# Ledger of designs, part 95: designed miniproteins, single chains, continued (5)

Each design is a single chain, and the fold is of that chain. pLDDT is the mean over its residues in the fold that is shown.

## One batch from the design tools (miniprotein)

Design m19305
Fold by ESMFold2-Fast:
Structure m19305 (fold): chain A 59 residues (1-59)
Amino acid sequence: MFSDLSYQDAMRQAGYLMAKSMLELGYTEEQVLDAARSMERLTHQPELLDGAEEAIREH
């Protein structure tokens, strides 16, 4: 359980930082969400999308 929590937190942070960087570069919220959903589908890591949505909400 504690090991899984570490990976889940890292994945959420990765999604957050990716989305934040993309928004700062001038990508739209739609483009960032599309990228995050593509990564979720490829990696089966829902925390990536969760982190990206958090970054979009804060922006």
Scores: mean pLDDT 79

Design m19306
Fold by ESMFold2-Fast:
Structure m19306 (fold): chain A 106 residues (1-106)
Amino acid sequence: KEEYLKKIQELKEELDRGFDEVAKKNPKAKEDIESLRRLVEEGFKKLQEKADNKEEFIKTLKSFVDELNRRLVELAKKYPEARDEILRLSADFVEKVKKIIEELKK
């Protein structure tokens, strides 16, 4: 549905901005952040393909969030200097996704 696509687009834009800020402050993490951008692009493409099926959309979204969060935690371990910024980005993303899933379950 159109509403799901708008929510996905807003999340992607906010996540891309978060990645830009982390990379700007933590240049050593840039290559790994670009790898995460590719994961996000692939995940959002899959979400768009499932937008017409609420149950499949939620399942795909949860799977994507779990994988992205796992990789952000790994990134924070690899770059301790950037840990707090990376974990903040992850926490903000997870909270926004949680709100979207709660709206979709109504």
Scores: mean pLDDT 80

Design m19307
Fold by ESMFold2-Fast:
Structure m19307 (fold): chain A 74 residues (1-74)
Amino acid sequence: KKKEILDKIFDAVYELAKENGGTLRGITDEDIAKKAGLSLSEIEKLDPRDKAVVVTAAAIRAVGDMLEIEGPVR
């Protein structure tokens, strides 16, 4: 299902952005595929707009969650 692939990309980009301090700098489609457990061909089959929206949304969510995390530990 296309939605399942987009969800996997969202989760992968979210984790990669968190690992990189809230940035996608130096992250490639291959890195996203590896993290998501997808092949590059599955990413290439996506609508470029859907891919761009999901990648952007995941990066924004990762930064937002990092900025909103507050607790007794810094």
Scores: mean pLDDT 76

Design m19308
Fold by ESMFold2-Fast:
Structure m19308 (fold): chain A 93 residues (1-93)
Amino acid sequence: AEEKALELAKEALRLAERALRLALEAIRSTDPAEARALLAEARRLIDQAEALLKEAKKLPLSEEAKKEILEAEITIGLARIAIGVAELILRRE
């Protein structure tokens, strides 16, 4: 049972890390259409990561699972900041 929470938390972290990478790529993009597509995908990945974390938190949590959840939540926060920065850049064009 504890293994399932850890698996969900690890998947959430992986999705959050991918969302952060896409948001940073959007900041570096010179094409507004490409940047918008990257941001839309980053937002979808964040939504999926948050859904997985919500499911994981309903299960018994090992200390390892708690650590993975915290790392995923921090990464989601960083991805949201990066999305906000990218959207501000797009508004200036």
Scores: mean pLDDT 88

Design m19309
Fold by ESMFold2-Fast:
Structure m19309 (fold): chain A 120 residues (1-120)
Amino acid sequence: SSEEYRERAIEATDKALELIEDRELQIEFLEAVRRMIDAGLASEKDERKSATLMTASALRLIGIALEEGLRSGDKEKMDRLLEYANELVLSIMKLTDEKAYDELEKLREYVDEKLEELEE
């Protein structure tokens, strides 16, 4: 169900944030997730633009996981962050493919709330 993919995305986001110790990198991670959600929402008007933005956001999430892994020197932490990044990409892509825009909007609200908390 679409709700299940939203719940998986939230869980992956929370688990990734627990592993990222640097506050600025936590903000960059949430901004990348937000951009990926926005790419999904954009598919209603422009599927081609959505696909391009989705790919860029997915690559940024992978980059953040690698950056934290390199910073910490912890390969296990990097591997777990990559697993959470992959779960986020797959979940948001699935919501987009199913045109579950209501679930994407709820996920967007969740990410915005987390960003506001960190930027406070």
Scores: mean pLDDT 86

Design m19310
Fold by ESMFold2-Fast:
Structure m19310 (fold): chain A 76 residues (1-76)
Amino acid sequence: SAAEEAARRAAQQAIEDRALQQMTPYEKEVLELIRRAKEGADIEEVLKQLDELAKKYNVSESEVRAARTAILEAAG
């Protein structure tokens, strides 16, 4: 029924919203950098901020590469 479908969609949105609240501080900062890159921020400055975050949170080189790729793709 339409009411059951609406209830399932509401439950799915609540689960997704909760997942966003449980992101690590590093993941939240990277998401902000991706948003800034998409909005036309200076890519050299954004990538410099990513390198500083990687050092601060001691993230692996593979995680930094994944974030860098996402930022560059968001920039166009």
Scores: mean pLDDT 80

Design m19311
Fold by ESMFold2-Fast:
Structure m19311 (fold): chain A 72 residues (1-72)
Amino acid sequence: MEKEMEELREKAREFNEKYSDIVDENKDTEVLKEGLELGLKMAELAIEKGKDSGGEYERAKALLEEIKKKLE
């Protein structure tokens, strides 16, 4: 679990940068979806470990659902 969490932390850092840039620039919806999926997966692990990330998880899940609807 440690390596998995640290690897996700690195990806979360990159995801946060990409996510912020894409949301602000309103550019690449596919990349935004990928970033949200990564964030959601990371939040799931954090919740299972008793971390306080419920709000982020629900927000990422809602945003991912909205993006999926737009891509349909």
Scores: mean pLDDT 59

Design m19312
Fold by ESMFold2-Fast:
Structure m19312 (fold): chain A 74 residues (1-74)
Amino acid sequence: MLSDEELRRAVQAALEDRALAESTLSLDEVAKRIGERAGVPAEAVRAALEAAGAPSTDLSGTAAAYGLHEVLRA
């Protein structure tokens, strides 16, 4: 499970990723990109997004950031 610090970095990574700003990607690709940028395991990002109810496809950077922020608040 991601720490609060790691979740905050993941939220920022989702908002700063150019590909996620321009399009939607699969949950796996979003988790991989956020994990690489934030320096956290992609599997942990994926689990956090799944816990937030993120869709398996058509996931935007804004939606991913919102989901991760909701996990941080829980």
Scores: mean pLDDT 80

Design m19313
Fold by ESMFold2-Fast:
Structure m19313 (fold): chain A 86 residues (1-86)
Amino acid sequence: MEELRAELDRTIAELEEAIKNKDYDKVSELVKRLTELADEFEKAGDYEGAARAYSAISKGYLFMGNIEEAKKYAVKAIEAKRKADA
C-alpha cells in the first residue's frame, strides 16, 4: 500500500513535469502507468489511491486533447472518492 502510494506520487509529479514541458509521448506513457496503478489500488481496496490516479489520468487525457477519455476518468475519480469516504 505505502509503496504503491509513493509510486503514485512520483508518477503524478512526472506527469505534471511532462505536461509543463509539452512532452506528449511522456504524458501518454505516464497515463498508461497510472491506469495500471489505478487498477492495483482498486484491487487493494485503496479507493483514495484509485481516485488520485483517475484524476491524474483525466488530466493527462485532457492535455492530449482526448476529451471523451478525460471525462470518463473524471467520473471514475468521483466514484472512487465516494467509496473512500464511505
Scores: mean pLDDT 87

Design m19314
Fold by ESMFold2-Fast:
Structure m19314 (fold): chain A 73 residues (1-73)
Amino acid sequence: SKEKELGEKLEKELAEFKEKLEEKGEDKSKLVEKTQEQFLILELGLVDEPEEEKKKKIEEYLKKLKELAKKQR
């Protein structure tokens, strides 16, 4: 589904970003979180939404992605 495809894209982008950061960075986790949030805002079309709705939808989506990741194991 669209949610699974978005999750796979996000994981790929984050994996590439983490790989680049592994060469240099200690603040890896904070940068990954920011990149993940921006990616979801753009892909889910939340740019025009209020901050509260953005946070809620991002949290719900991340929860769904976590469940999908567990199911693949």
Scores: mean pLDDT 68

Design m19315
Fold by ESMFold2-Fast:
Structure m19315 (fold): chain A 83 residues (1-83)
Amino acid sequence: SLAERARRVVEFQEQAIKTLEEEIEKGEIPLEQALRQAEFQKSSLENQLLRAEKYKLPQDIIDRIRKNLERVDELIKKIQEKL
């Protein structure tokens, strides 16, 4: 179903954000590159939110996308503070 596919995409996004956070913490990625990746993830999440609302996906999926957006916004802010 569309909801099952969306849930898997949300799970992959959560993992991608976690991986980026860990790469930053370990110094495995240049901060300028990390910022570009985080901004790209933000754009992807904004598009995911628009689609989820348009197709009236389950509220738990929408809430998880919103939480991922908040997490990425906070990550962008932290990266910018270190530059």
Scores: mean pLDDT 88

Design m19316
Fold by ESMFold2-Fast:
Structure m19316 (fold): chain A 67 residues (1-67)
Amino acid sequence: GVTAPAPRPMNIEKLIEEARRLAAEGDERGKEALRYAELAKKTDKGEGSTYLSQGYVLVLEARRARA
């Protein structure tokens, strides 16, 4: 079955999920994070990690702004 072992804050699936929620609420940072997640999906060998990081930072900033 699917396992949930160690926490992975930069997981692309989680980034897409969170960014999609924010974008659905009209948050610009959520929409931008989705763009970075799409870039990460298309990018192979290393550069994808940079896009993933940038998208996740945007999600975290959006959450912080809403708290």
Scores: mean pLDDT 70

Design m19317
Fold by ESMFold2-Fast:
Order: C-alpha cells, then sequence, then structure tokens
Structure m19317 (fold): chain A 78 residues (1-78)
C-alpha cells in the first residue's frame, strides 16, 4: 500500500520512507500531508497551482483520510 502510493505520487526516497513510517504508525494526518505536499509540487511544476486548487486538495485529502485540514497543516509543520 504505502509503496504503491509513494510510486503513484512520485515521492522522493526520503518522503517515501516518511510515508511508510506513517502507515506503520497509523498516522493519517502525516499520510495526508505527504500526499498534499507532493500534489502541490506537481501542480507547481505544471503551472497550475492556485490558492483555490490548494485548498480544494486539502479538503479532498481530509475527507479521504478522515482528518481535518488543520491536522494536515500541523503535520506539514513537523
Amino acid sequence: MADEVARGLGLSPEDAERLREAYRNGDRATIAALHFLQARRNMEHAGLLTPELEESTLRLLGRHYGVSVEQIREAIRR
């Protein structure tokens, strides 16, 4: 699961290891945060990053992983 998600997101080796650790610990907020950070990088590279798309992505990941946007933002700051 974690390796499939890391591969699909194109995560760096360091972020892929953080994702595996988060899955081992059941840390859904960190899983959602790593998804968001990679999605944001992909949007920046494509020239598509807007505040509206960033916020909608945070809400989508919050619903998918069962965590609040606030919990995702806190995990990003770690």
Scores: mean pLDDT 77

Design m19318
Fold by ESMFold2-Fast:
Structure m19318 (fold): chain A 87 residues (1-87)
Amino acid sequence: KLEEEKKELKEFAKELGLSEEEINLMIGVLNHLVEVEKMEPKEATEILKEILEAVKNKDFERLKKILREAPEEAQTVLQGLIGGLLN
């Protein structure tokens, strides 16, 4: 359920030290993946959590792997998100 996944993702992002703006960006991407790209909410949330951990750790090898293994329809949005989080 999308609202439950949003709550979980917000809590996870806060624990990682993301700003309110970064959290809002993450929720916007979650909404896009589920509503536009038709991804299952839990799957989208799991991918976003993995991206947040890899970004926090500056783990570019893991980010490349996550993007390679993500559904093709999600890759452009996820690349944009990663660029935003690394600035």
Scores: mean pLDDT 82

Design m19319
Fold by ESMFold2-Fast:
Structure m19319 (fold): chain A 63 residues (1-63)
Amino acid sequence: MLYDEDEEARERAEALIEKAKETEDEVKRVSLLTAAQIAASAGSPEVAEEALRRAEEVEEEVK
């Protein structure tokens, strides 16, 4: 894979994070976890970390 193509995966993860802002709590958490997995697999650890942190925040609110 070309190194420049990793930007596409990061954009996908960021889009999932933004989409999660407008979804139901359960769907929001799943979307954020999916974004974290995509970002981590594509070599974007910062985006993966942000998605995981946001997923934890959603979990805290739905306890």
Scores: mean pLDDT 70

Design m19320
Fold by ESMFold2-Fast:
Structure m19320 (fold): chain A 55 residues (1-55)
Amino acid sequence: AAEEARKRVLRGIADVLNAIGDALEKYLEGKSAEVKAGLVEEDGTVKEVTIKMEA
């Protein structure tokens, strides 16, 4: 069943959105922020991505 892969994709998207939201809040407060997030590929593999934001 593909249910585990689907759940991984949804969790990955949620984690990325939450991490980006936190980084944006810190950036708007005049702070630098660095975000690590998992980008889920079509085959279900997760790539770790680092997003750096500077105020």
Scores: mean pLDDT 65

Design m19321
Fold by ESMFold2-Fast:
Structure m19321 (fold): chain A 79 residues (1-79)
Amino acid sequence: MPQIQALIEHLQKLPEEDRAKYLVTKLPLMSLEDLQRNAQALIAPIQNEDHRKALEKFARKELSPEKALAVIKALDELK
C-alpha cells in the first residue's frame, strides 16, 4: 500500500503530458492484486482523454488478460 500511494503522489507531481508514459512503465511490474485494488486511483491523475485511450490500447496489447481487464474497468468507471 505505501508504495502504491507513493506512485500516485509521483504521478500527481509529474507534468500532465508525462503521467501516462510513466504509468505504462509501472503497470507490467505491478501484481494483479495491487492493480485490481488501485487501478482507479492510479489512472485518476491522468486527465487527458487521448492519454486515457493510449492506456487502454497499451493494456489490451501489453498486459495479461486479467491485468488488462482491471485497467479497462477502472477507465470505464472514470468516464
Scores: mean pLDDT 81

Design m19322
Fold by ESMFold2-Fast:
Structure m19322 (fold): chain A 59 residues (1-59)
Amino acid sequence: MKVLRVPRDASVEELVDLVSEETGLDRSEVEPLVEGTSVENAALVLEKKYGIQFEFYEE
């Protein structure tokens, strides 16, 4: 499982960017999966879909 580290205050757009970079998919392919949801729910959806785990850290 790939671990992606993100700031504690990360937005949904930042999660989409990280997944796009890790998977090589365009942002436009990832964004619709999490459009209009919370950061917590977006993280869960993306983790399940792409087999990754987000680790939130303090800046």
Scores: mean pLDDT 80

Design m19323
Fold by ESMFold2-Fast:
Structure m19323 (fold): chain A 55 residues (1-55)
Amino acid sequence: SKADIEAQLKKVLDEVNALSDQIMAETDPDKTAKLLAELQAKGKEMKALQDQLNA
């Protein structure tokens, strides 16, 4: 349902915020690169969910 997609979108948004906080605190470039890759993957997931909501 639309409500389920909205709930998933909120969860992914919360995960993006948590990853952003981790990236800001991280000093190891290798770990930062991995966190940035996760953030990019979450961005794609958000886009897919937004597209489903707007379909």
Scores: mean pLDDT 85

Design m19324
Fold by ESMFold2-Fast:
Structure m19324 (fold): chain A 85 residues (1-85)
Amino acid sequence: MEKLKELAEKATKADRSEAVELVREAAKLMVEENITDGQIMSVLSPAQAGALNFSVNAFRDPDMTEEQKEKAVELAVARLRKLLA
């Protein structure tokens, strides 16, 4: 859980290219470690959890193409960056 919180905080403050890599790493971590939506909400703000849920749900879906997964990562990054405004 600490690594997920660290990745989300870094992604929120990072430049766009680094944020994409961090969000992708977070989505893969959430799937590989079977992190639940409840666990995500317990360590992240509601806004960060909502943003990352777009990418993690795409990565959880076996019918999702790699292109669709990458688009979900970009959407998550765009949502996180709005938190800086």
Scores: mean pLDDT 78

Design m19325
Fold by ESMFold2-Fast:
Structure m19325 (fold): chain A 73 residues (1-73)
Amino acid sequence: KEEESKELEREAREAIRNGDIERARELAMKLAEMGDYETAAELLRQAAKSLEGTDPKLAEVLRRLADVLEELA
């Protein structure tokens, strides 16, 4: 449902703000399972940017996952 997708997006953005990248990734993947590949890719790119200074390898993995999801959109 549209309401459910908006709630997952809100929770994922909050997780990114709190530095909970694992939760943000899980919520983004839930959005992808629901067919919202564009929002899922956007959230993963935001999470990757937050990690560029601390975990560049994880940031690269998240960017590649976002690229794959965008191709499915």
Scores: mean pLDDT 81

Design m19326
Fold by ESMFold2-Fast:
Structure m19326 (fold): chain A 92 residues (1-92)
Amino acid sequence: ALEREVLLSLAEMLLAIAKHLEDPVKRAEAVLEVARLLAELGFDEEAEEIRRAAEEAIRTGSEEKAREALELAERAVREAREALEPEIQALN
């Protein structure tokens, strides 16, 4: 298995967990871990955008910012899967 496949699968799992967290701070903390994994996968711009929203949600306890961070993470993880799928398929 490719390291990229493992990191992407972990990001998808953490994103699924984050969707079930009712506390906006805990949800944003989970989303920060998704951003870190996206940065390791080379999606630095997307990771930085998510990080900014998630860090503000943690600092303020804002449900609006936690939701924004989650939505950004969902989009970025989907785009990462689509971008990496041809490479993963070629090596598996």
Scores: mean pLDDT 83

Design m19327
Fold by ESMFold2-Fast:
Structure m19327 (fold): chain A 120 residues (1-120)
Amino acid sequence: SKEDKIERVKQATEEIKTKLERLTEALLWAKRQNLSDEEIEEIVREGEKDIINGIKELGEKLNIPKEYVEELIKIVKEFSERLLKLAKENASDEEIEKVREEAIKRIDEITKKIIELIKK
């Protein structure tokens, strides 16, 4: 049903947001442990790959239009690049958390568009 598809979209996008939060926490932890730029980049790139794979699976299993899948992937790639830049610049935890909040907001906006499309 449409209701079942909407619930599956909500569950999958909540998982994406949880992974963004966990990746941000992993970066903040790595920064506190004074890990190298190379080690931080590995953490971020592995997290980015996992999240993008989840988005691709969501798109395939739920027949989400390619344009929304590509926009979600773009959000995650931009999030990862911003995290890496802020880590290298030794930015504050507050600035790093703001990047997470902005990415989550963008995911929610695309999720809302996907749900409205399913309701039609």
Scores: mean pLDDT 90

Design m19328
Fold by ESMFold2-Fast:
Structure m19328 (fold): chain A 87 residues (1-87)
Amino acid sequence: SSNEKKAEEILEETERRLVGLYLEIEALARAGAPPSEMRALLDEMRRVGEETLKELEKLKAPKETIEKFRKGIENLLAAMERIIEES
């Protein structure tokens, strides 16, 4: 369906954005940047996840797709918090 294709396009764009943010956090951690700069990117990552979930729900994406993405973003955010704590 057209809504299923739109959901796939949203997920692909979100994945690109999240990978970009991940790489920025990792680069800041390697450079010894202040934790506040990494936390700002983590907050953006959280917003991207929340916005994506809302868009998927509006498109009536399969519940399994929404739940898989929700768990993925929760795991990613937890991993990023650990990187910031280790910095």
Scores: mean pLDDT 87

Design m19329
Fold by ESMFold2-Fast:
Structure m19329 (fold): chain A 94 residues (1-94)
Amino acid sequence: SAKFEENAEKGRFFVGLIQALELLKNKDWDTIALAGPELKAAVELVRTVLTDEQKEFLEEKFRELVEMERAGTPKEELAERLAKYQEELEEMLK
């Protein structure tokens, strides 16, 4: 369904933002320099657009997702949670 594809895209984007934030926190400039255009765009978004509150939100949700995956949460439920977190982040950006 259209909702299924939309959720997958939102989840992928949210994971990209988490990855970008971790690279910036670790000052992993070499990895950033070698990254593809999508990850470089995510790095610029996190670096120049996201507020400290939104970055804290990404860190909190990443921690929650790691615990859910370790607990054996179904991948379909993880995808739904990722999509929901992206929607919440987008509302904070408006």
Scores: mean pLDDT 81

Design m19330
Fold by ESMFold2-Fast:
Structure m19330 (fold): chain A 113 residues (1-113)
Amino acid sequence: SLKEKLESLKKNLEDWFKEMIEENKDYPEVVETLKKMQEVMLGALDYIIENVDTLSAEEMIAILKEAQAKVEKIAKDAIAKEKDPEAIKALENAQEKLKHAFDLAIEIIEKAA
């Protein structure tokens, strides 16, 4: 079902964020940025999962696109302020991972419509 696929994606993202926060624990600005991205991404998925029977596919996709724009802004602002090349690389990797996660969530919704 659509709900089960979105719940599976959410669980994989929760596990990924937990791992990345632990891996980057020596970079407090990276950790703070990851937590902000987590709040936006998982918040959007939680809202869609809770309302999956009442939201249209177009409404779900609009929520995800708005969340994606917020996550991209968080990532770009953090990268622009960062001076450590290793921290910049971690943020760039997170940006790419989450871009793919949003693309996958949208694809899951489109295929269920």
Scores: mean pLDDT 91

Design m19331
Fold by ESMFold2-Fast:
Structure m19331 (fold): chain A 77 residues (1-77)
Amino acid sequence: MKEKAVKAATDAGRQAEQVALQLGDRETAERARELIRQAKESDVEKAIELFGELVGIGEQLAGQKYLDELLRKKLLE
């Protein structure tokens, strides 16, 4: 159970880090990495909580990336 929670948080965090780096957002990428480390050191409950935070960050970044792509396509014709 602990392994699954930590793995889920790590996967979500890695995806968030990758998207943040693609957007040039180093601060968010660094934050995601730090949350992954905390999840590895923490109890199952904390790991699940951090997973939720990482998913939230990922959703915000995905929304921003989609908006930027749509705006770029509209501006480029």
Scores: mean pLDDT 78

Design m19332
Fold by ESMFold2-Fast:
Structure m19332 (fold): chain A 65 residues (1-65)
Amino acid sequence: APPVLSQEEVSSLVAAALMSQGSIHTMEQLSEAPGIDPALAEKLKELYKQGKISLKNGVVSEVPA
């Protein structure tokens, strides 16, 4: 089972992505951003795919499932 990320960890990942890309509104934009580290993009996609994070209006939050 994949590990659960804390809110702090999710925030750090999003901060790194935003600094490279400028802003994000969807996980789709994050995946398509050429300035995003591929490892970071894949990790965020996996978390989104598993429902561990949600994205609303450019803000990524941990889902407390």
Scores: mean pLDDT 57

Design m19333
Fold by ESMFold2-Fast:
Structure m19333 (fold): chain A 89 residues (1-89)
Amino acid sequence: MSPDIEEKIKRIEELLERAEEALRRYVEVAEDVPEEVVRRAREELERLRERLKELKENPHALSDWEEAIREAEELLREEEERLREVLEA
């Protein structure tokens, strides 16, 4: 695989791992965890992991890589913000 594609894969994997860690921490520290919020976050993590798998099978769809990175960054931002709000309370 090209070095550019390998770097994009690594970035998405790192973003998803960080988002999952933030969600895990949120579940551990929040006294009242809405099941729906956790379910939706887990579904989004699974969706992005499946998308990464599809992109690995068709790595020449360059615009799709940028979209996947953006979506992974947005998920991480949302999960980190949720965790931050609980920790600042």
Scores: mean pLDDT 79

Design m19334
Fold by ESMFold2-Fast:
Structure m19334 (fold): chain A 96 residues (1-96)
Amino acid sequence: DLLEEAKKLLEEAKKIYEEAKELFKKFLKTDDPEEKKKIIEELDEKIEKLDEILKKLKELLKKEPDNEELKKILLEVEIMLGMVKLMLGVAKLTAK
């Protein structure tokens, strides 16, 4: 079932997104340059994982292009990926 596979990918994406939010909160609270550097690297890894989930969801959508629930799941993961990319951008800009 394509929709069950998509729902599992969405739950995986949600876990990665929650981890990314916790990393970003930690970034904002730390004054240690080495800790900031590690968090930036970890946020980049979260982006790579979300991008792989998004690629898998796009392949599922190719099989059922008119599936509105699958499109909603894809959009939710795209929003999460965009938010983590924004977090990484802010982190890189402020870390010098």
Scores: mean pLDDT 88

Design m19335
Fold by ESMFold2-Fast:
Structure m19335 (fold): chain A 93 residues (1-93)
Amino acid sequence: SMVEALEKALDLQSQLSKNLVKPGVSQDQRIAYVDEFEAKLKEIITDQELLDKVTGILTRIKEYIKQGNLLLANLEIISLTGELVVALQRAKR
């Protein structure tokens, strides 16, 4: 169901957040965490409008990581969480 897919997406997003703040990881490794999350999300979410919104956020996260701006990358993670939470609330209706 869409509800189960979104709950799984939120669990994956929680893991991404933990990985991105992990000390001693390289920029390339942080990008790899974002790419792994995107690949897994595309396997479980079939809603193209939601995927387009989320992939836009993930693209901005990767750009901020490349710029060394982990503060702005973290703010985009908060936006990602918000989009998934809103989608989950809508799916429960």
Scores: mean pLDDT 86

Design m19336
Fold by ESMFold2-Fast:
Structure m19336 (fold): chain A 75 residues (1-75)
Amino acid sequence: MRHIIPLDEEMRKEKEELTTRIIEELLKKGLITEEEAEELRERLAKIESVNGFIGEILRFIGDVIDRELEKRRAE
């Protein structure tokens, strides 16, 4: 049905670099904890497809956005 795009060697390297960048940015902004960062790294490390990687990142960012919106609504 949906095409699964497997990660090649170059894509695996780019995945690692992008994962690091996303986590560092979220930590710098105080949007996630170190424990959440470790959990995300572990989940993303187990993902072997582009589709899975994008899906997990979007899900995680969505959770962060929802949490921040709830904080702003309490303001």
Scores: mean pLDDT 76

Design m19337
Fold by ESMFold2-Fast:
Structure m19337 (fold): chain A 70 residues (1-70)
Amino acid sequence: MQAKQDEAMVLALKNTIEMLKAAMENKASEERKQRLIEAGRHLVDAAKKSSNPKVQKAAEELEKLIKEVE
């Protein structure tokens, strides 16, 4: 169902945001940060295809974080 897919997408976006924040706080390697940024960009691109406002908001938060760490 569409609702289940949107729920999974929001969870994936929020988990990626939390992982990126943790990587920045813990001074993770540049390779790890780069992989998380790459994965985050792929999720944002997929999320932009959704019409769900919750998915859009989570995608915007992740995109902002990626721009800050880049």
Scores: mean pLDDT 79

Design m19338
Fold by ESMFold2-Fast:
Order: C-alpha cells, then sequence, then structure tokens
Structure m19338 (fold): chain A 84 residues (1-84)
C-alpha cells in the first residue's frame, strides 16, 4: 500500500539522516517516488502542492535541509492521497 511504502521510505531516511535533517534533494526524491507510483491523476494537483511545500521549507533553510518530522508528515499526506 502507499502508506506502507511511505513508512519504509521514512525509515530509510531516518537511517540515512540520524541527525534528523534531510536534504531537499532526498526529501523531493522520496515524495516524487510516492506520487509516481501511488497517486491517481485526480489527486496530482494536491500532491504537487505538498511537494512545493517541502521545496519551500528547503529553500527557506540556510543549509537547504528539512526537519525529518516535516518530511515524514508530507510523505504520509501524499500516501493518503494514494489510498483513495
Amino acid sequence: SALEEAERLIEELRKEHPDGYVSTEDALKAALELVNRHVPDSEIARAIGIILRLLGEGLDSPDGKIPLSLVEEALLEIARLGER
């Protein structure tokens, strides 16, 4: 399921980023992977909105990193669009 895949991606990001901060590139890559595999065409606009929010967080960060908690929330939100 989309939620199960999101949980696996989150666990991988947590393992790769033990300090709790994810690069914008890694966050967007995970989000795009979920959208491409699980989000139906009818929900694409909402998924893009979530991705743009993640991009905004990274651009607003001095080091281009996003707190893992915000990435987790976004990935779960995208996964819920795929469960519809």
Scores: mean pLDDT 85

Design m19339
Fold by ESMFold2-Fast:
Structure m19339 (fold): chain A 57 residues (1-57)
Amino acid sequence: SPERVAIEWAVRGAGLTEEQARALLDGADVKTLAEMSGVSEERAEAIRRGIRVFAEM
């Protein structure tokens, strides 16, 4: 499914956990996820945009 592809991309490409990738797909706060995962807010926002693109394919 497109959602599964989006999650796999985030996990393998961005180093997120599957739980973090799902949270981003579900609209979780980017700032909170950036702090928890140790990435910048800019990086977290770019990852969220990528997840949306793959999930909508």
Scores: mean pLDDT 72

